Designed miniproteins, single chains. Designs and how they scored, part 90

Each design is a single chain, and the fold is of that chain. pLDDT is the mean over its residues in the fold that is shown.

## One batch from the design tools (miniprotein)

Design m3132
Fold by ESMFold2-Fast:
Structure m3132 (fold): chain A 85 residues (1-85)
Amino acid sequence: SLAIEYVEKGIEYARKGDVEGAIEYLEKAIEALEQQYKQQPSPLIQQALGLTQGGLQYARDGNLDLAIQLGEKSLDLLKQYQKQS
């Protein structure tokens, strides 16, 4: 999943302390998740989108620890959705 790849990259950059990289990939993840949700609405995708949006907000605030925590929760939901599909 493109959304999974982008969230994983966002977390990777956040773990490296790269705020700009984290923001870039979380924004790409949100775009991918919004497109997916429009085509196939799912509670798991909606929740993952909300968590990823929260992660982006924390990354923009420079709080990478919380950005990582929300990104990891989003990944768990996206992987759960992929297993059901």
Scores: mean pLDDT 89

Design m3133
Fold by ESMFold2-Fast:
Structure m3133 (fold): chain A 71 residues (1-71)
Amino acid sequence: SLKEKLEELAARADALLAEILANSKSLEEIRDLILEVQRLVAKLAENADDLEKAIEIMEEIIKLLEKALAS
C-alpha cells in the first residue's frame, strides 16, 4: 500500500539522517542540510492526507540526504 511505502521511506530517511549525524564533526557543517530537511518535513505535515504527495516529498528528502552522504 501507499501507506506502507511511505513508512518504508520514512525509516530509510531516519537511517540516512542518523548516519550523517554520526559522521558529522559539528552541527554547523550540516546546518543548511538540517534547515532544508526541516522545511520538507513541514511540507510533508501539510500534505499528510495526500499519500501520493507525501511519498514525493519523502523521496525528495531521501535524495537530499543521499547527496549529503556522497559528498
Scores: mean pLDDT 81

Design m3134
Fold by ESMFold2-Fast:
Structure m3134 (fold): chain A 74 residues (1-74)
Amino acid sequence: SAQALLEELARLAAQLSPATVQAIADRGMARLDAVHAEAKANNWSQAEVNARVVRVYEETVAEARRAVAAERAA
């Protein structure tokens, strides 16, 4: 669920430097803005928008997991 992904993202963010958290947040917001722009252009249903938003959260969680691994290796 979207809630479970946001809870996982919060747990990962707690393990990251503030600068890395901000960079991931900025990219995530840009992805969400792109989804909403595409939804408006293509007249997507709410269900389609919700599915794409969940995918953005999944991609952001994957990015945060890679960032945690990279910071732990440094």
Scores: mean pLDDT 86

Design m3135
Fold by ESMFold2-Fast:
Structure m3135 (fold): chain A 80 residues (1-80)
Amino acid sequence: SELEEKIKKAIEEIAKELNVELSEEQYKITLELAKKILNGELSQEELAEIVKNLPFETPEAILIVQIAVRAAKKIKEELE
């Protein structure tokens, strides 16, 4: 979908700005989180639960969530 392509591009741009390389699994999880955030703002409690349940070390899990949040915010700003 057009929206999915915009999310993918935003994730790639943010990852480059942060000088991080996402694995295929990390990228897929980041994409799905960004989609969920765009469909309705996740609560602070839901975001904290996601960090705990990601199959990555805590710093990597936090990074994935932050990239997803920033990607969703960028797309929302572009749609305003």
Scores: mean pLDDT 78

Design m3136
Fold by ESMFold2-Fast:
Structure m3136 (fold): chain A 70 residues (1-70)
Amino acid sequence: MELEKEGDRLIEEVKAHLERARQAGGSREHFAEIARVIDRARELSPEIAEKAAQVAGDLVLEWSDERAAA
């Protein structure tokens, strides 16, 4: 239960940072925050880190596809 709630929170933080990075034109600071969140998730649980990384990767692919189409 606790891990699920913490995982959901970390996933939302990754989404928020990635969205801000996209709006800011790929700010290094925002990408560093995403990496930081994933790193902390890894220390908490490998499963949570994997989910957070998957969400981040999925959103990056979505953004990259949109940029390639533009």
Scores: mean pLDDT 71

Design m3137
Fold by ESMFold2-Fast:
Structure m3137 (fold): chain A 87 residues (1-87)
Amino acid sequence: ALPSAEELEELERAKEKAKRLTELIKNKKLPKPEEVEELIALTREVAARLGMELHADLSTFPAKEQTLLALGALSAWITLMEQRLKE
């Protein structure tokens, strides 16, 4: 099926978020405690979209790793969505 306008908008927002997270990693910026909660929520949301259940307590990971986990999840989802667009 062709992607909806909403799916294309979500893909664009995901790409922008991934770009920002990549810049944070590149600049060795640590997220603030409130930003860590947002990163955990983002990782869980994207994992759910991928059909993955996260059994581990993500809050146990260091702040530096939270940005990497969120970026990893977003990158996987972006790759899958781009593959679906090329069908």
Scores: mean pLDDT 77

Design m3138
Fold by ESMFold2-Fast:
Structure m3138 (fold): chain A 77 residues (1-77)
Amino acid sequence: MEIVKRIEELVEEMDRLFEELKKETDPKKKEEILKKLEEIKEELVELFKKVPKEYQLFAIGAILRAIGIIFEARLLL
């Protein structure tokens, strides 16, 4: 349960950072936001390894969302 809450918090933070990236005009700050998005993806992958089997699909969904957001974020740089 706590691990699921952590995944939800990371997804919320990732969505927040992506909205911030869309509004940012400074290339250096955009790169810093992208780095934070990559770090969130890495933490989601580590959490996936630790989640109970019943939550693995939920964790996979969060990772796929992170990959999609990072892909779109790179297109905005």
Scores: mean pLDDT 85

Design m3139
Fold by ESMFold2-Fast:
Structure m3139 (fold): chain A 87 residues (1-87)
Amino acid sequence: SELLEKAYQAGYEEAQAFYARALAEDPDRVDELIQQRLAEIDAELARLDALIARYGIVTREHLLLRAYLEGYRQGIREALARRAAEA
């Protein structure tokens, strides 16, 4: 779905922006900030999964949020990988 692809890309881009800001503002704590953000993303995904399990239905909103959160997670991983490659 084009909408799911857009949601994924939005999460991906926002994650990269978050990483860039964290690196610029507090480079000594970037790892801690990234770990905290990933924990928040994982908690939100778990919450969505629990709601789906409880009601037995998946809404468009749930699918879009999952795509966004998955894109965010991947965006952080890609930012870290690119920095390692540039070193």
Scores: mean pLDDT 81

Design m3140
Fold by ESMFold2-Fast:
Structure m3140 (fold): chain A 70 residues (1-70)
Amino acid sequence: SEIEKLIEQIVQSSGIEMINTADQLMEYLASNPQKIAEARELLDRGVKESTNPEVKAILQALKAGAETRL
């Protein structure tokens, strides 16, 4: 899915590329609110499976954003 591709890109990126991809995911979810439940599950999985603290932090922030829709 689009969400899985964007999360995978975040996990494999760093710095500005990670931020840009995170922004793309949030814009996608804003336009597709019916996908928020799927995104929350995938982001939660990414947080639990990630060993990189920076990746873990950004995925947690994205999950919180998806949950609050802000």
Scores: mean pLDDT 79

Design m3141
Fold by ESMFold2-Fast:
Structure m3141 (fold): chain A 81 residues (1-81)
Amino acid sequence: MLDLSGKSKEEILEIIDIFIESAKDNPEAKGLVERLKKEVLEAIKEGVPLEEIQKGVENFLKWLKENYPEIYEKALEKWKK
């Protein structure tokens, strides 16, 4: 499981962009991750605490790992490189 504790807003957005790229061949999954990015950007703009944003993204990524494991694994490989 990807741990987002200690990650900045910029690092969280970078991780989300890697997931969008990893989902490029799956329009449904790509749309879901792009929606997550919009929600995170709106939360940042509205001043939502970083810890709440981290928790929300972690919960989404846990769901993504269970439903789109290939996309999750591709994103983790790109994140480590």
Scores: mean pLDDT 82

Design m3142
Fold by ESMFold2-Fast:
Structure m3142 (fold): chain A 62 residues (1-62)
Amino acid sequence: MEELRKQLREAVKQLDSAIAAGDLKAGAEHLNKVREIAKQLGEEGKPLYEEALQRVRDALDA
């Protein structure tokens, strides 16, 4: 579980970096990674994935 939390934090940081760079392909890959890790965390991961989705939506709407 601790390793999954660490991987999730890293994936979110990479997602944020991809969004900041305007790299939609890298952003999609990192979002998918966040989704997979969040599924493994179960209830704990669900709100973190929802937050990542919102970050992508905000970037696309900006």
Scores: mean pLDDT 78

Design m3143
Fold by ESMFold2-Fast:
Structure m3143 (fold): chain A 90 residues (1-90)
Amino acid sequence: SKAEEIEKKALEEIEKLTEEAGASEEVKKKLLNIASATFAFAKTSTPEQAKAAAKAAVEEIRRIGEEAGMSKEVIERISKIIEEAVEEII
């Protein structure tokens, strides 16, 4: 489906950005799991619920990324990917 293609591309881009940022395998998996869960929820939720879930997900990603020493630029790019992917899914 279109939603599955959007999810796959978003997850691949997040993985690439976290690897290029030098994030550990554990941090990478945490960020990918948050993104994947958010996309799965967006596929079956209302637009309002999906947008709220995306905001919660990007806040959690900012926290994890900050604690892992990731740059603000990389964290912002990952956040944008999730928000844009959710908007395309809904």
Scores: mean pLDDT 87

Design m3144
Fold by ESMFold2-Fast:
Structure m3144 (fold): chain A 94 residues (1-94)
Amino acid sequence: GADAGVGRVLQAAKRLYETHPAIARVEVRVRATDDYVEVDVTFTLAPMTPEQRQAAFDAAIAELEKAARDSGGEIVEVKRTDTELRVRIRLPAA
């Protein structure tokens, strides 16, 4: 169900935070609708080189894409700046 999918995304975000010194903060917001659940994951990056930032972005997108796919959902939006990566995931409703 959607709860299991949200749990997978939360675990992926937590793993990224614990394993990547580049990630200074993670925020997760969940919005349920009748048709789907949206999970917004926002990573705030520590100051670093463009190369280190790109590596952190690539790792975060790959891990979240896997968590979304394993939950029957997908990434629907990615926004990035020099200090922040925002990923929106849509999961099927239970």
Scores: mean pLDDT 83

Design m3145
Fold by ESMFold2-Fast:
Structure m3145 (fold): chain A 74 residues (1-74)
Amino acid sequence: SAERDVVLGAAIELGLAARKAGRRDAARQVSELAHQVVTDPDADLAAVLERLRAIARENGLEEVLALIDQWEAA
C-alpha cells in the first residue's frame, strides 16, 4: 500500500540519517520499527509513522521530517 511504502521509506531515510549522525539508539529503534512493519501485516502504520517522527524530532533529524511530509502530500 502507499501508506506502507511511505512508512518504510521514512524508516530507511531516518535510519541512514541516524547512523550518519552517530545516533546508535535511534538507528536501532528505527530498524526495529521497520522490521515490525515488514513482518506484521496488521501493523498500525499511523502509529509507527508517529513514532518515527518523534525519533526524528528528538534526534535533530529535521531533514527526514521534511521528506516524510513531502511524501504524505503526494
Scores: mean pLDDT 81

Design m3146
Fold by ESMFold2-Fast:
Structure m3146 (fold): chain A 82 residues (1-82)
Amino acid sequence: KLEEINEKLAEAYQILAEAKKKAELTEEDVERVVRAVEKIIEISRELGGDEKEIKRLEELKERLRGVRSGEELAALLEEYNA
């Protein structure tokens, strides 16, 4: 339940953390990052998350498809957290 949700979130954030450390992102890396954000969206919906927050995460997901480096990914994710 809460532990399962925390583990799923930890896994998603681990994927994001590993991608941020790469100088260059392959298409495969970008797909993994997009899927990690999709998992976060899924969990947010299950927890009764705000539709505005979910829409923002969907927009983030589309912007992530244009990212090509860990530095770009880190900057975009920082925008989300700030």
Scores: mean pLDDT 78

Design m3147
Fold by ESMFold2-Fast:
Structure m3147 (fold): chain A 109 residues (1-109)
Amino acid sequence: MEEELAEAIREAALQAGLSPETAEALAQAYLNLLRKEGVVVDPAFLERHRRDLAQALELLRALLAAPSDEEVRALLERWRAEGLSDDAIGLAFAFLNALALEEERKKQS
């Protein structure tokens, strides 16, 4: 189950436009977080997270289309009001931050 979750995170990160190296780092960071929190990855957990990852990719597209921090904040407030998964929202911002970090790295190299 943990390896299947890691594969799902890697696939979602690649679809988000992240490098294979960043995708692997995110997958391992997430698994380490779950282990520290004592979370058991069972089939129900995996299915919920597959849905959250798919939703996170759609949310990421909206975040990437937002030209300002104010519009990003408005999207976040709307998603929370609509009752969207906090895990899906968190994953979308994790992907957004990873993309920003990769772009900064390219500018410094």
Scores: mean pLDDT 80

Design m3148
Fold by ESMFold2-Fast:
Structure m3148 (fold): chain A 87 residues (1-87)
Amino acid sequence: MSLTEKAFERFKKDYKSAIETHPEKFPVWGGEKVPSTLLKYYRLSARSYALTAFVDKKDHDKFVEEAVDFIIEEERVLSKTRPELNT
């Protein structure tokens, strides 16, 4: 059983909790295409989380990819749910 899987499950829980508590703090990019600068930020944040969650270094790239995909999907759902933030 992978420590990476446990870390990813915790990451998803922490992220969803943050969205529920402060949805206004999350970027609104329209849910269509993620800006390249924002995508780089997500990758950096996911890598930082992997380091602090003690994910094995060999699994960092996999964790980052899965975490970034999760963030993109959650924020796409938020963009659909918060039409008042669409211009």
Scores: mean pLDDT 71

Design m3149
Fold by ESMFold2-Fast:
Structure m3149 (fold): chain A 78 residues (1-78)
Amino acid sequence: MQEEIDKLKEEARRTIEEIREAAKIPDKQEALKRLTEQSQRFEEILEQLRKAGAPESEIRKLSEEAQRAVKEAVKKLE
């Protein structure tokens, strides 16, 4: 149980890093595709974290980090 939550949190953080890296792709279409794929994966991981009983405070922090990463990535692709 705790091991599952810890793995999901690590996967969520990795997905946030992938979102940031997607913004560095020179091809805007490829960058947007990667950003969309990683954002969808992040949402799936958050749902799994909620089902696993992760604290709402931890889920909120991850969601806020992801939202910030997405906004920064989109701004760089403009």
Scores: mean pLDDT 83

Design m3150
Fold by ESMFold2-Fast:
Structure m3150 (fold): chain A 77 residues (1-77)
Amino acid sequence: MLTELEKKILKLIYEKGSVTPEDIAKELNVSLETAKKIIDRLVEKGLIEKRKIPGTDNYEYFIPEDKLEEVKKILEE
């Protein structure tokens, strides 16, 4: 079962396609530390993955194509 905050983050990624921890902190009004902790939990659950943003030292998080249907179902609950 996902927490309400985990679902909000997952929905944000679903709607935007990808997010940084800073995007989540700003949009959901949580600390950067809190955003990173929840991102790590979603990665551990296999619902999102990390990729490097080309030309930067920063990372973004996205829902893998094979998980999009599962995530959509979770967000509809």
Scores: mean pLDDT 82

Design m3151
Fold by ESMFold2-Fast:
Structure m3151 (fold): chain A 68 residues (1-68)
Amino acid sequence: EIDYKGAAEAIRITVADRHGVPASEIEVEVEGNKITVRSADPALAQEAADALKRAFAGKGITVEVEVV
């Protein structure tokens, strides 16, 4: 019913574009009800994670941030 993977990918691309960086600077992995955001830039990772938390508020989704 809810396309978590598609929505997460859209947010990843949007956040990267807003910062003028390639989308590859942000990695998003969807595993069931868990979304993991990875980036070498903690500000990018946090912004993407916050956008995902906002988009999936009340859906029982866990968003994890990992700085590489």
Scores: mean pLDDT 78

Design m3152
Fold by ESMFold2-Fast:
Structure m3152 (fold): chain A 85 residues (1-85)
Amino acid sequence: HKGTVVIEAKDEEQQKQLLKAVEEFDKETGMVVSVEVEGNTIRVVLEADSPEELLEQAMRLVEEAVRIGATVLGVESDELGPFLE
């Protein structure tokens, strides 16, 4: 199961903080498949063996982004879309 967490940074410094947080998240979980950076927008693709695990870890990443002060634009997945508009 794959999901994408879409996060918008306010500036380059916050983008660096977000990328560091994503790197630490990947070191702990091993779930990050790819990170795409387009301007101020960061797309983090996660993969898990179950939709429940995908949802739990995507929410953890969302909470970390909010803690940094970033804007979460959305979470995209067949399993996550109904919960994270």
Scores: mean pLDDT 78

Design m3153
Fold by ESMFold2-Fast:
Structure m3153 (fold): chain A 91 residues (1-91)
Amino acid sequence: MKLTLVDYMAPWSGPSRAALPGLAAAARAAGAELVVRAPPEHVEAVRALLAEQGVDAPVEAVDLEAEGVRALPTLVLLDENGNELARFEGG
């Protein structure tokens, strides 16, 4: 089963920035792919933050409100069909 760990974040979120290296390590330990999702206007800033922290993960543009994200970081574990297996809402 291919697992995906989704990290919903924004560059203004200090907790999101602080969590990023630990999430990369957690995804590796779980055998999951890490995918970062951020507002379209912040995707390039988020990619720069990932590069600065040595995190190798794709960054996808999403509307956080449309995705039901109420706090940052929000972490979602998905199966290969995109079904939500687990969620953590931080802040």
Scores: mean pLDDT 82

Design m3154
Fold by ESMFold2-Fast:
Structure m3154 (fold): chain A 119 residues (1-119)
Amino acid sequence: DEKIKNLTEEEIEELIKILKDESAEPVARFDAADTLIKTGDEKYLEIIADYLEDVLKNSTDPNEIQQALVLFKEAAEIFKDISPLEKLIPILEKLLKDKDESIRKLAKEALETYYKKLK
């Protein structure tokens, strides 16, 4: 995406602000996280991991949980150092037993991606 390659400092600051704002629309926070992941810049991974932890622990919306699991998998594939994601592993293991089949499937795929990266 050509827009990601040309992000200004001000645009990045706005994305970080949206991502940290628990009052922001869930779609806006998702789009901010997705954009920051696609930069491949490891300096954003801790902020992304904090966002994912918030959604995975506190959201009651299955769609938001599914989106967070997709972003976790994408981050695990893109970033070289994935150590900031380690704190989310116990949450993902819990989601393997979730009532929602799609959440269970995505949690499994996310964990498989994470452990493949460590090899």
Scores: mean pLDDT 87

Design m3155
Fold by ESMFold2-Fast:
Structure m3155 (fold): chain A 89 residues (1-89)
Amino acid sequence: MLEEVIAEYKAFVEEHEEEIRKAVEILEKRFDKEAELIILDAQRKVLDLLRKGLPALTEQSGRPELGAEAEKELAKQEEELEKKRKELE
């Protein structure tokens, strides 16, 4: 059961990466850099909170491998947001 929750968590992280990229690309055509930066900052905070929660889930599951994989997914999303932020600066 807990493993299923972790799997859903990983799927959520992966889906968020694609969703954020598409949203930023669409909004870039309609809004100024400032609006995009605000959105990226908000999403980055959400990803940071999710990443902070992973150690607790990993500890409960007793499977470091699952936690490490989930953290890689969050890291990919964070890296993509950071790249977008730097491109706007």
Scores: mean pLDDT 70

Design m3156
Fold by ESMFold2-Fast:
Structure m3156 (fold): chain A 109 residues (1-109)
Amino acid sequence: FEIFYENLKLLLSFSKIKVSDEELEEFFKKLGIDENTELTNELLLKIIEALELDSKEAALLNYLALTSDVLSKEEIENFAKEVLKVPIEELANRIAEKILKVLGLEPPK
């Protein structure tokens, strides 16, 4: 889970919508997930369903989860551009909005 968490934080760094480390931790706590939780396919699906991700957003999270190493910004950006054909900033903004929505927070305008 720790590597996935770091990769997700890196993805969120592309977003103009700010999700703090505390907000991200609260999101995972609300789902019953901590640093000692194993990232299984079932857990990843639970995260995707909780966030109501579309197919491209889900594919991006799956990419972050399938790697056993911490990704670079360039690797995440290239995956979004070359595989998903969507700007990384757009996907990051959507995912950030959905995290805040799960927490009952409205994204800043």
Scores: mean pLDDT 76

Design m3157
Fold by ESMFold2-Fast:
Structure m3157 (fold): chain A 94 residues (1-94)
Amino acid sequence: DELRKELAEFAKEQGKLTNSTLPSDEEAARGVEKAAAALKVQEEIEEKGLSPEEARKLFEEARERVENGLSEEELREWFKLYKEKLEEELKKLE
């Protein structure tokens, strides 16, 4: 419960920076979950040098996991990675 509130707040704060229309709390949290999952899969593909077919399988598995509900620990780990990458990109712009 607390984690999803943090996701929603983070998404709203990012939307505030980009002047975007803010979605509902649930929609914002779900968007961040999907973005974090996609980023984690991309890093795994790059690190392991996966084939296009293996990469596709990983994306499908990640999508199914998000749809079926990620474990709280996995969601927390993926969200942390996503947040760190965003902060790194923002620092490069300054």
Scores: mean pLDDT 62

Design m3158
Fold by ESMFold2-Fast:
Structure m3158 (fold): chain A 95 residues (1-95)
Amino acid sequence: KEEENLLEEAEKYIKEGNEELENKNYELALNSYEKAYEILNKLKENKHPELLKLYKKLENGYKKIAKNTTNEELKNIALEKAEEITNLINEILGL
């Protein structure tokens, strides 16, 4: 189904972002995570169990960029995105 295909595509972008992060390509990692984030946001109203899991993976990816990058602009973008995702996770959990 289309929703399952979108979840799979988002996980693919998260994986690509994680690979770029491992290679210390923080800007490319950020770009891949942003693609995943856009896809997951299209699904956020559907309350799928997999959605929460993928948001948590994405949050962790952004936090790792922020911790490891020496670029202050990328760090600030990554921290802001991690906070947005934390808020979305809390909203999904009814917190």
Scores: mean pLDDT 84

Design m3159
Fold by ESMFold2-Fast:
Structure m3159 (fold): chain A 58 residues (1-58)
Amino acid sequence: GAAATRKLLAAAKDLLDQGHIAMTEEEFRKLLKEKYGITDEELAAAVAQNRADARAQA
């Protein structure tokens, strides 16, 4: 749901603000799960929601 998307965006913004952007997708996914408790299911839901929003804006 929307909560998963917001949680992912907040985590991503925090990491970018710290300057830690030079990491692989695998490392980023591990960090999200370990530090922020974002599961693979929440990531999939957030990606699906983001793609739907992008399609609506296109």
Scores: mean pLDDT 66

Design m3160
Fold by ESMFold2-Fast:
Structure m3160 (fold): chain A 70 residues (1-70)
Amino acid sequence: DHQRKLVEEAARRLGLQLTDDQLDTLVEYLKRARSLKELQALGASLGLTVGQLLDLDNEVGVLALKEAVS
């Protein structure tokens, strides 16, 4: 779906090698993750650092804004 495509493109831009299952997990948890502890738990499940998750979330936001203003 649309959110999955944004997350996949963001991961590609950041050079992250994620499986389809990891991308699906990331989409679901990013919708609900509200704290550093939740991000740490998500990162541990995906093999990513909190910094990588924050970079990914930021890139998804940038891509969504570009699409909205185009």
Scores: mean pLDDT 75

Design m3161
Fold by ESMFold2-Fast:
Structure m3161 (fold): chain A 63 residues (1-63)
Amino acid sequence: MSVGEKIRKAAEITGMSRSKISRAVRQLEEKYGVSKGAAANAIIKAKGDKEKAERLLVELALA
């Protein structure tokens, strides 16, 4: 699945705009050094919960 498709799915799940999700993806990418795809997937799994998304990225970094 492309990064754009993940951003679209995250927007649908969270009720946020695609531009807001795109900015959140960039912030997580920069903060945790993860790919845009990994950041978008974390937002999808966390259903927009920032704390849960950040925990998922930390778990992936340590795995």
Scores: mean pLDDT 77

Design m3162
Fold by ESMFold2-Fast:
Structure m3162 (fold): chain A 100 residues (1-100)
Amino acid sequence: SWRDELISLLEEIKQVLQEMLANPDSDVVERLREIDDLLGRLLALVEEHKDQLSPEEVQLIQQLVQLHGDMMGATTREELLKTAQQMLGVIDQLISLLRK
């Protein structure tokens, strides 16, 4: 199912974000690259199935994209960690909604 694949990608992004929060000064560039790749794959799947997504699912995906932009633009460790925590919250909401 494309929904199960979308959930799997979200869970993989969540894992990378949790690793960043646990070790915020370790492998940051590699973790950001992993998130960028996974989000790109997620957005390609979303574009393919956009007519099958609810308005609430679309809104949460748009919020995730905005937070990813904020993360990539973060100039401090504090900004990076805050954005990572916010992304985790949006991912959890999106997974919950996709499983309904």
Scores: mean pLDDT 88

Design m3163
Fold by ESMFold2-Fast:
Structure m3163 (fold): chain A 97 residues (1-97)
Amino acid sequence: MAAAGQRYLEELRKRAEENPEDREVNRLLASLEISHGIAYLMLGDNESAAKEFTEAGEYYLRAGDPEKAVEMYTEALKLDPKNEKAKENLKRAQEAL
């Protein structure tokens, strides 16, 4: 029974909202979004996968990892080339390199 795991994820998201610059929390959230994106890829939902990878990129930028953010936005755009958020965020991540 996984009720403790669900509470932990909610607490991590709350902590990220209260401390947007927390590198550890943002890296953990990025990893979770990547896992969700992979799950959507396995289901054949490329648009939802692209959204999850775009969110992972935002978390990597907040964690101070612009190189990983560029990788995430690049993968998102391969899956959904029309994703305007990923295009805008890719430019921001490249400027942070």
Scores: mean pLDDT 80

Design m3164
Fold by ESMFold2-Fast:
Structure m3164 (fold): chain A 99 residues (1-99)
Amino acid sequence: SPAEREREEAIRRMERRLGRMQFWVSSAPFQDMDDVRTALAKEVDDIIAIMERMGLPQSFIDKVRAIRKDTLAAKTQSQLWANFQKLAEVVIQVAEWMK
């Protein structure tokens, strides 16, 4: 159905942002940390926008907003990896909820 195609495209768009975020986190030791945090926050903002357009439950949006805040506060690559893993888990939960 058109609704199923829209959900599949939304999931693919979020997964694409996760891929870009993984690149930034993995390259963090060779980058300026402020640049990494800014790039990651932008990708999280795009994920939030996708979730809002899809009308997802506020609980998912709130989890991602909390991860955004933690990402901007991160001081180490290990903290960025932990936040990325939490975000990836939320995207998995969203994909399961949309089934």
Scores: mean pLDDT 90

Design m3165
Fold by ESMFold2-Fast:
Structure m3165 (fold): chain A 61 residues (1-61)
Amino acid sequence: GLPAVPEEVREAAIKELAEKYGVSGDNDEETLEKIAEKTGRSVESVRGSVELRANQRLAAA
């Protein structure tokens, strides 16, 4: 599995994806569901994308 990601880095990755897909939510879970609906993917698949992006942000920092 991927290494543990700090919550603030995961939140930043979620916000970045939300901006990319033009969605907004009151919380992370709602935002992930909206991205899944917008892209036609499962929420689980979107979470995987968030984890990958969050790890990329950590590697770049």
Scores: mean pLDDT 75

